# Designed miniproteins, single chains, continued (2): the designs that were tried, part 15

Each design is a single chain, and the fold is of that chain. pLDDT is the mean over its residues in the fold that is shown.

## One batch from the design tools (miniprotein)

Design m4487
Fold by ESMFold2-Fast:
Structure m4487 (fold): chain A 84 residues (1-84)
Amino acid sequence: MLKPGMTADELIDYIAEHLKLSDKQRNMMRGSGGMVASLLLEQFPEIAHSPELMKKLIRISRAVGNNEPLTEELVEDLEDILSL
């Protein structure tokens, strides 16, 4: 379950489990906001056509790249994307 205070690594594990990604793909996301963004865009191409969803993706990507813990906003952003 996504919650505020989760680490970037816990977020990556959650995304990998939800999207059924390989261990290799999971490891590629570690410390790489660009890889997180790329994999989410591959699974949910609708994001590229929505300025609001792109803004959410950029916030998630930045948090992972900076190794920042999840805020309430980032939890909501990711839940919105994963519900597509």
Scores: mean pLDDT 83

Design m4488
Fold by ESMFold2-Fast:
Structure m4488 (fold): chain A 80 residues (1-80)
Amino acid sequence: SLEELYKRLSEVVPKTSEPPPEIVYRLIGARRYDEAIAFLEAALPKASPDQRPALLAYLALAYHLAGRPERAEEVLEQLR
């Protein structure tokens, strides 16, 4: 469920993590999940260690909202 995903993300994403770029919030809010996924996947290889947790968290959220829960789970494993 989305509630369980939020609980898991709150436990594994460090409170000191850098927030994702504003475009990610805009794309998810507009339900443009495939575009959010593409942006986040392109950003991840260039991300610093402080940026990675938030980008991975929003990638997992975007996959879940896009109806791809198995992909969301794979992304969550990278946060361990």
Scores: mean pLDDT 80

Design m4489
Fold by ESMFold2-Fast:
Structure m4489 (fold): chain A 77 residues (1-77)
Amino acid sequence: SAAEAVEAILPKVIEYAKSLKPSLSDEDLGLEVIAFATGLLIEMGLSYEEIEEVVPVILKKVAEELGVKVNPALLNP
């Protein structure tokens, strides 16, 4: 399910985002998180529709954990 996919990759995405945070703006960090999460979800065999549902949830959770702002445009593709 989408929720299971979020739980499976969220720790890896948070770790990746934390490693980039000192070097990137909130906007660039958001784009890198999208790219990384999308790649992991593709490797897991998720459909386009499932990826479109899961990526915004991951972005929101990463933003909350890191205390950064997500550009609303990145949540509405």
Scores: mean pLDDT 79

Design m4490
Fold by ESMFold2-Fast:
Structure m4490 (fold): chain A 102 residues (1-102)
Amino acid sequence: LSDEQKAAILRSNPAFARAFRLLAENPGARYTVSELAELLNVSKSNVSYYLDLAVELGLLEKVKPKSPSKEPLYGLSEKGLAWYEENKAEIDAVLNDWNAEN
C-alpha cells in the first residue's frame, strides 16, 4: 500500500478515528494497546493494527518499554497532530456516523 492509501484507511476507520481523537485531546499522554482497547471498547488486535499503521506513517510514536514483559506506549507525534488538524472534519464525520449507528 502507498502512504496515501494507508492514510485513507486510517481516516475512514472508526476505531482508529476514536483512538486518534483521544490522543489529540490529551497531548503528551501515551497509552498501551490494552489501555486504548479498554477505553474504546474495541479488540486489541484491531487497535494494534491501526496504531502500527499510523506509526509507519510517522503519525504516532511507539515507545518500547525497558522490560520485555510490558506493552509499548503510543503517543501523538508532531506530524500526527498536524495531520489530525488537516483531517479533523473527515475524522469527526466518521465518528458522528459511527456513534449514530452504535
Scores: mean pLDDT 75

Design m4491
Fold by ESMFold2-Fast:
Structure m4491 (fold): chain A 56 residues (1-56)
Amino acid sequence: SKPKTAEKLFMRGLLYCHAGQVEDAEKDFLEAQKLLGSDPDIAKSINILLSYCRSL
């Protein structure tokens, strides 16, 4: 199961992306990654998501 806090951070990060606040989105995604135990697959997924966010 995923920590509920990490899920909330992902959701808030996505909202920051849509608001154009990429730096705040990055902070939330990195904090979520820390809570999820630094899984390499999760880190790759976060990096892809940030790339999409920056392309908006």
Scores: mean pLDDT 75

Design m4492
Fold by ESMFold2-Fast:
Structure m4492 (fold): chain A 101 residues (1-101)
Amino acid sequence: MSPEEIIEKALEEFRNFVSELAKDYEEGKISPLQMLGEALDRFLGILRDLSKVLTPEQVIRFAEEAGKIVLDTFKKLNDPYSAKLAAQNFRYVVDRLRSIA
């Protein structure tokens, strides 16, 4: 499996997870902050697993694309507060990864 295939599979799994969280939020089952927390926890878990098999540059690529998935989802839900928090948290993780690379 190529690095590109590994990243695409991880992004697909993450996109599906975030979509289910958005559904739970729309159905009133979870709060916006819980949705953000669950998304961030899943993201960090995937990031940890990918870091064992991918280069730092490839892991950063996954992180940037995953951040876009979360931001696009939160924008569609018309929650500017959670969108701003998502931007800050995902940007912090990406910047931290770049500082270590």
Scores: mean pLDDT 78

Design m4493
Fold by ESMFold2-Fast:
Structure m4493 (fold): chain A 96 residues (1-96)
Amino acid sequence: DAAIAQARAAIDAAGARISAALKEKEGEAAAASAEGLMASLRAGAEALFREDLAAGQKATVEALKGLGEKLIKLAPKAAEEIKAATEELAATVAAL
């Protein structure tokens, strides 16, 4: 429960940071797309962590790398903020 709660809070915080940067630099449509991708990541991570925390951590870190690449393609003006937010989130998930 604690690990899932921490992962959820970290994903939500990273999502808010990415959404704010996208609204500022790219616009609402890009922010909405990013919010959808982050919601999908959160649901997948929660399901994995419930069954096997170590496997869930590894899978979520790998998914974050792919998500970061997709978000940067969607929002190149926010690339630095996306990179920072996804790297911080990956470190938090790996430390659970």
Scores: mean pLDDT 80

Design m4494
Fold by ESMFold2-Fast:
Structure m4494 (fold): chain A 91 residues (1-91)
Amino acid sequence: METIIRGEELLAFGRMHYSLGDYERALALYEEAIRLLEPLAEAGDAEAQRALAEAYAALGEVYEKLGDLEKAAEYRARAEEARARAEAAAA
């Protein structure tokens, strides 16, 4: 599906920028990936659910680097919840 592929591309680009220390660019890319993946994950797409969990975890790491500890904690929790749901759905 085009939307999931695009979401995965955005996650890959975000991870690249994160590794280069460009946290603001990484944040924007991860947020766009989440925007694309959330509706598909809610509709029950297992690939989207897995990608969304990765996006939330990555966004949490970016917020930690930016010093926004409250948002970092929020997205870390959302990542753990999304991973648990994806793993349960996959059996």
Scores: mean pLDDT 82

Design m4495
Fold by ESMFold2-Fast:
Structure m4495 (fold): chain A 98 residues (1-98)
Amino acid sequence: MRRERLEEAVRKALKLYEIGEKGANAEEQEEGRRLVAEIRAILDDEEVADIQKVLNYLLAKEKGAPEEEIKEAEKEIEPVDEEIKEIVKRALEERKKK
């Protein structure tokens, strides 16, 4: 199902984000490149862009980014499929549980 495919890709995208936040060493950079390739094999370019926009918006809110940055990110996700928004939100909630 499309939902299961999106959920797998979002989990991989969150792992990629965690690698980036830690300041990846050479081995982690290689893992990051592999994750990007795996995500692109699962998703269309539009789905990749949409997931990235939703992640940027939710992470900006989590970090307490400036209101202008949050509003800009919110506008970028308005045309995004509600299912994608829901999947990304759920994945971030799962991450907060550890």
Scores: mean pLDDT 77

Design m4496
Fold by ESMFold2-Fast:
Structure m4496 (fold): chain A 88 residues (1-88)
Amino acid sequence: SEKIVETLQKLSPKLLMAVFATASTLKQKGKKYLTKEDFIEEVNSNPAFASIPEDELLAVFEKLDIDGNGKINIDELLEAFKQLGLLD
């Protein structure tokens, strides 16, 4: 989705990496969708992202949840990273 690409382009490098790391981890776990709860849990499990406030993570999730259904398609999210040249 072009809206996901636009949202990712507006994120700080740290937030962008947090989204990418979470999507990649959940894809490896066989997940199809990223939920808000999964996003917060995975980001909080990584010390590299410990300085990101939870309210900022929630705001990022809401912006990426274009359909407002509480879940983001991981394959669509990773495709957006490919379009940004951040993934092969």
Scores: mean pLDDT 81

Design m4497
Fold by ESMFold2-Fast:
Structure m4497 (fold): chain A 90 residues (1-90)
Amino acid sequence: SSEEERLKESREIAAEIGRLLRDYVDEELKKIKELLIEKGVVSEDSSDSEVFGKAMRIILENNEGLAEEIKKIMKETSEKTLERLRELEE
């Protein structure tokens, strides 16, 4: 029974990590989308795939000041999420 309880607890932790990762992706995409709408790159109706694709193109081409703004959002959201993940693992 102790191993069954441990497996259940591990599944519950995995589900919480899954929710954190989903929240991370949603927060990062939302902030990037808001930036790209402000700069006229995408619209409110643009899909997450379109937003992500255009953001990656801007980063890879490194031709626009937007690349640094996108990278800043990515760094801030990833650092906050890594801190939250660390708390769940310990």
Scores: mean pLDDT 79

Design m4498
Fold by ESMFold2-Fast:
Formats: C-alpha cells, structure tokens, sequence
Structure m4498 (fold): chain A 68 residues (1-68)
C-alpha cells in the first residue's frame, strides 16, 4: 500500500505521542538510508513504525481517514 505524505506524517506524529521509541528508530532509519526527500523519508519512517508498533500504525491510518 502506497502511503500519501499526509498519512505518513500523521503516522509519525501519533508514534511520537504513543511510542516515542518507535518514532526515534524510524527517524534514525531514514537518516541512515540518506533519504533527503521529505516524502520518501516519511514513508520509510512509517514503514519502520508499522514494524515496531503495528497498532499505532493502524490507529493513525484510521484517524487520518476520518480527517476531511
């Protein structure tokens, strides 16, 4: 599933609140890969969050879908 930049950013924000350790790992992974494009870095970070805490990832996506 291809995440929009908005979905990826929302996932990152919720992870910082609910599981800061997973959020830190996500940021570190994007930096290690040398991702300078914000959208690519955000998607990679969201992927790491899904691996570390799938409950936060799923919750963030459901919350974002309700934002219109």
Amino acid sequence: MELTPGEAVYIGNLARKENPEAAEKAVKRAQELGLTDFDEASREAARVIREENPEVFDKALEEYKKLK
Scores: mean pLDDT 77

Design m4499
Fold by ESMFold2-Fast:
Order: sequence, then C-alpha cells, then structure tokens
Structure m4499 (fold): chain A 69 residues (1-69)
Amino acid sequence: SVEELIEKLKSLAETEEEQKAIDRFLEWVDKNAKSEEEKKRMLEIFLEVQEAFRTMQEAIDRLIEKEKE
C-alpha cells in the first residue's frame, strides 16, 4: 500500500529533476512520519496536491495566454 503509493508518485515524474524532487519528498516523509499510517496520509495528500498542481498549471497557462496582450 505505501509501496503502491510510492510507485504511483514515481510514475508521475517525467523528468530526472522531477524524480529527484519526489525522492527528496519521500526522504522527508521517511524522516518526519512517526508511523506507517502517517506515511500513507502524507503520500495520499501529496498525490492530491500533484493533481491540484496540474489543474493549477492549466489555469495559469490560460491566464498567461490571455495576458499576452
């Protein structure tokens, strides 16, 4: 389950830089999470944030497209 979440996060990385960022986040979670349950929660939240970030990027791109005047 934690392993499945980690695999999902790593699969979202398209570049080596993104993979490094995810690795850094996973290291931070490993150091700061007090339990496996907390680890799961943190990973789930990060996946939600990643999805929200993609939506935000789309919105920002649309705004920039309109402000190119």
Scores: mean pLDDT 73

Design m4500
Fold by ESMFold2-Fast:
Parts: sequence; structure tokens; C-alpha cells
Structure m4500 (fold): chain A 65 residues (1-65)
Amino acid sequence: GPVLVRMTTEEGLGLSWLVTGRPVEVLDLSDPEIRARLEKLLGVSGLTPEQIADMIVEAGLGVRL
């Protein structure tokens, strides 16, 4: 199923812009294109959608839906 995070901070919205090229608040981390762009920006690889969602939440950038 979808792994959704909602960006709640200016920094989180900025990350969403860098990933999508659009002003979107909600990212579906189960989308392989979104996940690949996030992994490249963060300098990580091989993470599950759930692990990336946890990183975003722990960094204070957003909340898990």
C-alpha cells in the first residue's frame, strides 16, 4: 500500500520541491521515482519506503499519514 508523509515545515516543503519539482505537501514514498530522487538527494540507497518515512519524521520535516 502507499507510504505517505505530509511535509509540515518550510524545510520539508523545500525537500518536496527538490524531489517533485512541484509545491506538494504529501509524498508517496512507495513511488519508486520519488524514492530514487530522495535516496540520491540524501546520499543513501537500498532503504525501504518505511525507513525513508521514519528519517523524514525523525528529522522533524513532516508526519507519517
Scores: mean pLDDT 85

Design m4501
Fold by ESMFold2-Fast:
Structure m4501 (fold): chain A 87 residues (1-87)
Amino acid sequence: MSAEEIREEAFRILGEIQALLKENYEAIAANPELRERLLELAREMDEQIEVLNDESASLEEKEEALERLRELARRIKELVEEARALE
């Protein structure tokens, strides 16, 4: 995978998460425990985004950051399902 392909994939993942959170944010924010967990996941995502935007980072480091971003996206999706179940 090229650096450009990694960026495009990351942008797609972030777009999906942004849309998901926009629709479900009020349900998450209503629960302090879920809101705290979301903030922690958001910080971890920001760290991966920094690596993906770092021109000095190796292709291997960017591929690892993308894999981590996919894992974090899955965890956010699980948190959204948990929030929906609590309604």
Scores: mean pLDDT 83

Design m4502
Fold by ESMFold2-Fast:
Structure m4502 (fold): chain A 74 residues (1-74)
Amino acid sequence: SAALEKQIKTLEKAIEMLKKGASLKDVVKFLGKEDIEPSLFSSMGILVAADASREEMIKFLQDRLEELKRQLEE
């Protein structure tokens, strides 16, 4: 669906931002302005509060991206 494709592109952009050295706060703010799943945004907030590393954030977003791509292929 178009909504699913938009979420995939948003997550790909968030991962790119993290890989290019954007702050975790800037990425969370970006995701909060986009039309993403609220549970994903909440999970990101929990990871930030738990002092998760950049690498842990990237992995979390990559795992979610793979799940969305799987849904698109169904």
Scores: mean pLDDT 76

Design m4503
Fold by ESMFold2-Fast:
Structure m4503 (fold): chain A 92 residues (1-92)
Amino acid sequence: SEKEKITNEVLEEFQNMIKELAEQVEQLKKEIEDPEEYEQRVKELLQEQLDKFIAFLSKYPELKDFAEELSKIKDPGKRWNKLLDLIESLVS
């Protein structure tokens, strides 16, 4: 079904984002010695990756409203948790 196709494409993009994020975080940890600078760079990286993923979701009419809801959340951590809730609902 169309719903299954969209679900699979969203999950693949999410998995790719997680792999990329994990690799980038590992590199930052090796390059940045200052803990505060490291935390700030990780937060910026998370924000950038979330913005890209929200843009991806907005391409699907069925997910546009959810993407708009996510875009209204300014805190990266809260935005991430809301996204995880969606992903969990798609996997179940």
Scores: mean pLDDT 83

Design m4504
Fold by ESMFold2-Fast:
Structure m4504 (fold): chain A 111 residues (1-111)
Amino acid sequence: SRAATLARARRLAEELGVSPELLDLPDEEVIEKLERAVERARELGLEPEIAALSPAAFAAVQEDPELAERVSRLLNAIAERYADARTPEERERVNLMAGILALLGFVRLAE
């Protein structure tokens, strides 16, 4: 259910040390905090759960045009920062950052 997915997204954000308030920060600070969250995810083995929840989170964020626009701008900022990403490890980092961003957007939508 959407409620169960949301509960999982909230727990995952807490475990990663990130909150929806992150979305109100300047783009550079958001990217730095997402980079730390990816490192935390790798330490805890949470990459599969982020990947599993991200599609539903991205779909939910699209229900709010203003939130979707903010998430889209941050995704573009991440893509610009990582334009030279060449290795599978760098590409996975970008995908995890995008996934965590979507999860935070989904949690914000539910506030």
Scores: mean pLDDT 87

Design m4505
Fold by ESMFold2-Fast:
Structure m4505 (fold): chain A 117 residues (1-117)
Amino acid sequence: SIDEIVEKLFPDLDEETKQLIKELIEAVRNGDFETAKKLLDEIAKKLGLSPRTVKLLHEIIDRIKAGKNPDYLLFKLLFLEKLSAKDHYYAVPIAILIGYAAGSKLAKRLLELFLSR
């Protein structure tokens, strides 16, 4: 279930932030990309994510909205972007969940690997 996924990925986050992440996933699944971006901005404020990291997460949502595969942007965020340790720690699982909600096979595989601990 999405509740178990969010709890396993973000055990250290407060319940309000976990709830916003669940709502973000449902907004992406439902194609409500404007609500998804607003929820992402709220999550980013709570987590103290940098503007550059937030912009990259918005670009992932915009690519999904355009009907395009987000896998390259997921790869870029994971391996090519020089993010702070804090930004990387939170933004990577969030990006994977956004991709998973959008039906990315790569994001689903990455999520399975993160949860198989």
Scores: mean pLDDT 85

Design m4506
Fold by ESMFold2-Fast:
Structure m4506 (fold): chain A 107 residues (1-107)
Amino acid sequence: SPVLEELERAKKIFEELAKRSTDPDVKELYKFLAEAYEKMIEVVNSDLPVEEQIARVEEIRDETVKKLREFLQKAIEKNDLQKFNFALNLILYVRDLARRVIEYLRS
């Protein structure tokens, strides 16, 4: 599935971005995203019932969005428009990819 290939690419990209980032807050977010996508890959490749796979993907999505919202809130407090847009775009990406993973699992 194109979705599985995208999860593998997302993990690899965020691992590389975490290694190269010099901003400690951004580095921590990229590391968290890489770990989140690693967990999603493990869930999708597991022998778990589909309903449990979906529940675990939703949990990973919600934990990741929570982490990104905390970063977004700090950006608002600091009037950092670049970090605000960065976090907002990541929230939208995480939600969209999780939805497509869930649709794949239901098919």
Scores: mean pLDDT 90

Design m4507
Fold by ESMFold2-Fast:
Structure m4507 (fold): chain A 81 residues (1-81)
Amino acid sequence: MVMVEVKQMLVRIRIKTKTKEVQETIVRAFADMGLEATVLPSGEVRVEQIVDEQKAKELVDMAKAFSRYAESVEVEVELAP
């Protein structure tokens, strides 16, 4: 009811991929979570979205899981302005 402080989090995820197949897999995984990923010509996949704290945790966990398949994974989480 009242007093639930829902923190909005700005999540920025950057994933460098070595292959197009890994890139497509990552994009589909984010799409399954209702997020639009931007793919750069370099093969970098970017996600920038304002979500609640619970969704932010889910995104961080998923991005970390991709570190096994990607060249690098960078996740930044901050309070939304």
Scores: mean pLDDT 77

Design m4508
Fold by ESMFold2-Fast:
Structure m4508 (fold): chain A 82 residues (1-82)
Amino acid sequence: KEELLELIKELIRLTLEGRTDMELQNRVRKLSEGLSIDEVEELVRKAKEELRKELKDKFSDEQIERAANEVLGFLVNSLEKS
């Protein structure tokens, strides 16, 4: 779970920078298999809270919220398709 949290944080950072990493996306999807939507929402919420503290001087709270919601959306979509 700690590994998955760190990978979700990295996906949000990349999203904020306008970057994509297919290998990281696939790894996060694989590690998220078997999790409920509620569990994924909690992990994204935790990642978002930590990133707000780490990146507050570079990105606004609104930008971090939007990037986190984008990552949550693709993870939820991936769970529904599996």
Scores: mean pLDDT 79

Design m4509
Fold by ESMFold2-Fast:
Structure m4509 (fold): chain A 64 residues (1-64)
Amino acid sequence: SKEFYEKELKDLKAYRDSVNAYLDAKIAAETDPEKQARLTAMKDALNAEYDKRIKELEEKIKQA
């Protein structure tokens, strides 16, 4: 149902925001440039996957 997908979308966005806050704190605390770059790349890759999943849920909401 549309309501189910809307709740899933809200929950996913909240989880994404929590993950980003955690990674931003780790990046800010990291003193090794190579490790900082790896954490930044991981954050970018995770957000790309979240954006894809968000789009899939938005498409399901439109079809429901």
Scores: mean pLDDT 89

Design m4510
Fold by ESMFold2-Fast:
Structure m4510 (fold): chain A 72 residues (1-72)
Amino acid sequence: SGGEVYFLGLTRNYVNISKEQAKDVKYAQQAVENAVTAAESGGSIGGEEIRKEMEKLKEEVKKLGEEILKKS
């Protein structure tokens, strides 16, 4: 449905904004947690593709958080 595509778009936009603005590991981790929770709780009825994309975004933001920690 249209709602699934809309929800995925919002999650991506949120994560991308967080990547650009996050300077602290805590902020990056919170962004990942919120995005994953929203995706899971939102009850998106979608294909495996949506889940794979959420997992990839989670890993990317996690790596960003680790990179920030290394520089701190």
Scores: mean pLDDT 58

Design m4511
Fold by ESMFold2-Fast:
Structure m4511 (fold): chain A 67 residues (1-67)
Amino acid sequence: SSLQEKIRELVFEEAELTMKRMLLYVKITLDKSLSDKERQELQKKLDEIEKRSDEITKELYALLKQQ
């Protein structure tokens, strides 16, 4: 069904965001050559990923409540 398709798409997007978040966190933590400006830009990217992840979670719960 279209509902099941939408749920699968959101689950896969969340999995991709989780991987991207982990890679960014590793880079910020281990890369000693990053400037303060570069660290701030990477932190903004993490914040954007977190915001999108929250949106996906809310949408998934809303879709599941429709059943």
Scores: mean pLDDT 86

Design m4512
Fold by ESMFold2-Fast:
Structure m4512 (fold): chain A 86 residues (1-86)
Amino acid sequence: AAAAERERRLREASERAIRIGKEIDEEKNEELLKKMEEYAEEKKEELEELQENMDPEDEEHREKVYAFLLEIVEEYEKLLEEYKKK
């Protein structure tokens, strides 16, 4: 079912976030951490507003929340890879 697929995707995104956190801890790069924090702060207000206005049972609204969370994870992965190469 679509709901089960969404839960699976959210779980996978959470696992990706955990891996990012571990890698960040190992890198100990202050510039990377600062860039991630700045991005998170920029997205925090948008995500909170989206979540505040969303019904968790509404499939369309849940997809929008998922999309925002995925964007954050993808940008963190991008920043991490960029700093790994430097």
Scores: mean pLDDT 70

Design m4513
Fold by ESMFold2-Fast:
Structure m4513 (fold): chain A 60 residues (1-60)
Amino acid sequence: DLERRLRLLRVELWTNPDAPWTTRSAAAAVGLSPGAFTRRFTALFGESFRAALEEARAAA
């Protein structure tokens, strides 16, 4: 369930990379605190949320 929400969030990063993304807003969207979000995102994808966002923005 949480893994699915994190994977959908990553799709949203690539769909709307120029949106005003913050760690706080991303965490809230998946129902986590910012600290829990950063740990879970990094554990699942092998990179930080900020790194993933920078990659999506560079590819846009």
Scores: mean pLDDT 83

Design m4514
Fold by ESMFold2-Fast:
Structure m4514 (fold): chain A 89 residues (1-89)
Amino acid sequence: SSKVQELLEKLNQILKEIKELVEKMKTASLEETEKLNKEIAELSLEAINIAIELKKIATPEQLEEVDKLLDELSNLNKEALEILKQKKE
């Protein structure tokens, strides 16, 4: 459905934004890295809310795509936290 496609596009756009923020964290100061990590957390909450809506209306085949995107989101958040931890040490 059109709604599923719109939500998938929105979820992909948020993941793209998070990837760009994670890349910025690699060369940022500690203070900027903490700010970027907070922004990533806020975008991640938006992504999770979109995924919850998608899981209610998507077909089983589309749910596989949603799960793949959620795995990518999880990996990006793990990378962001690791960068933050390394900069604090």
Scores: mean pLDDT 89

Design m4515
Fold by ESMFold2-Fast:
Structure m4515 (fold): chain A 82 residues (1-82)
Amino acid sequence: DKKTYEKAKALAILGKLYELLGDEEKANEYAEKAGEELSKLDEEKQEEIITEAVQFGNEASKLSKEEIEKLIKEYEEKAKKY
């Protein structure tokens, strides 16, 4: 459903953002959580979320550490909401 989709997307984005900060432990934690939510969705929606998270991470790689930290806080709040 939409709640599962949005949660999976937020968790996948968090994994990419922590990867950009070099926090491998947190990146892996969020990637595992994203995988759990993704497993509840069909293949097409899984591909959509993975593609969007990769694209988001590529764009975020141009940002300062402070902006990345701000995005992490934003997406942690979004993940909690779902």
Scores: mean pLDDT 86

Design m4516
Fold by ESMFold2-Fast:
Structure m4516 (fold): chain A 82 residues (1-82)
Amino acid sequence: SMELIKKVEEKLKEIEKDIEWFEENLESMSKEEQRARIYEITAKIQELGKLYSQLSKEDQEKLMPRIKEIEKRYLELGEKVR
């Protein structure tokens, strides 16, 4: 549905902004703050995954490059925090 696609796009934008902010502020955060931030982003990625799995194959393919970019950046941040 168009409503589902909009929800996925909104969640993608939210996660992208959260990751960008975290990358920009990483050095100014304590290890506890970094872990809390990763936890928040992880929860949002899990919600995104649930919504994304409900999309048609055509819509999934269209959004896949953004999903892969988020995954790559998220994994890199996770390594820096741990």
Scores: mean pLDDT 87

Design m4517
Fold by ESMFold2-Fast:
Structure m4517 (fold): chain A 61 residues (1-61)
Amino acid sequence: SLSAGELTGLVARHEYERYVAAQLSPEQRAQVEALIAQLLATPDPAEARALAREMGRLLHE
């Protein structure tokens, strides 16, 4: 069974893969990878949602 953090991290990885095709800068890649790592490591579902929202903002904006 997936935790909330693991599920959110998998969704985050999918969004990251979509945007990697657009050739993100090395700094943006580092930032997204750090957020994905935090999502996968976060035991708090509220924090996981906040991290996913922030990453979504970075990838869409």
Scores: mean pLDDT 69

Design m4518
Fold by ESMFold2-Fast:
Structure m4518 (fold): chain A 64 residues (1-64)
Amino acid sequence: MPPPQLTVTSVEVRQVGDRYEVTAHAVLTVDGESRPVTIVARAPTAAEALRAAAEKARELLAQA
């Protein structure tokens, strides 16, 4: 079977108070069906927020 695929369309990183927020817009394709998904992560640093967003993306693929 073809593996699930996540195609990232945009990534925004912004500072919100004392934290960084990463908002990633993506398209998740499973069994030929495509749907938009939004991943949001917050962390004390931009690097940590990006890592958290990447972990959420991995979890979405694992659950598909």
Scores: mean pLDDT 82

Design m4519
Fold by ESMFold2-Fast:
Structure m4519 (fold): chain A 68 residues (1-68)
Amino acid sequence: SMEELQRIVKEFEDELKANPDASRDEIKKLAMEAVNKIMDLDAPQEEIDKAMQRIGDLVGEQLAKQAA
């Protein structure tokens, strides 16, 4: 469901915020776990694509902050 997609994305965002010093490998592991949960959901492809894009954006933002 859309609500379940939003929950998974929010939990991923909260995990990144709780672990600002997480290594690149740790961030990748968390992202893969979130992606696997989303892919296991029966949801419209458009909603899945938006959730995947958001996870990618969150990863990019976290890595950019660590590189700065």
Scores: mean pLDDT 82

Design m4520
Fold by ESMFold2-Fast:
Structure m4520 (fold): chain A 68 residues (1-68)
Amino acid sequence: GAAAKAEIVARLEELRARGLLSDREYEAMVTALENGDLVAVRAGLRELRERGAPEEVIEEMERLLDTL
């Protein structure tokens, strides 16, 4: 629901602030999320994991996506 999307967006903003996600990549992932393109969002999360994003944060976002 809307609450799960808002929490994912907040986590993506934190990762952007930490330099793990560019502004363009952030906008692309938020747009994919709002459009229901969960395949694109999950692909972005895999890329973030490869870049060294905290595993706990990635797993939390994946669990939130499963509720959408």
Scores: mean pLDDT 86

Design m4521
Fold by ESMFold2-Fast:
Structure m4521 (fold): chain A 107 residues (1-107)
Amino acid sequence: MSPLERAVLRLEAAVSFLTMAVSLALKRGEITEEDVEVVEKAAEKVLEAAEEFERLAGDDEEMLRAAEEVKRAAEAVVEAVKAGDLEAARAAVAELGAAVSRLAALV
């Protein structure tokens, strides 16, 4: 397994955890302050993993763009959750899933 493939697996794991944290709030039908704290920490791990992927991608513009899309999608999840917007949070999680799938397809 290459360092880049390992970085993708780390990123996918971080995204999976963030998605699970949001899904628990969506299932309850409300976003609590505790959910916001968990989601912010999970998103921080997604950003860390995406930055590691960017370092390993070097100057590959398509890979760097895909990583930037994942980072923006994770930030959108945090914003939606902080706003208490269940519909926006659901949409943001779907976009995050699509972004990480696209990134994984490049490796």
Scores: mean pLDDT 89

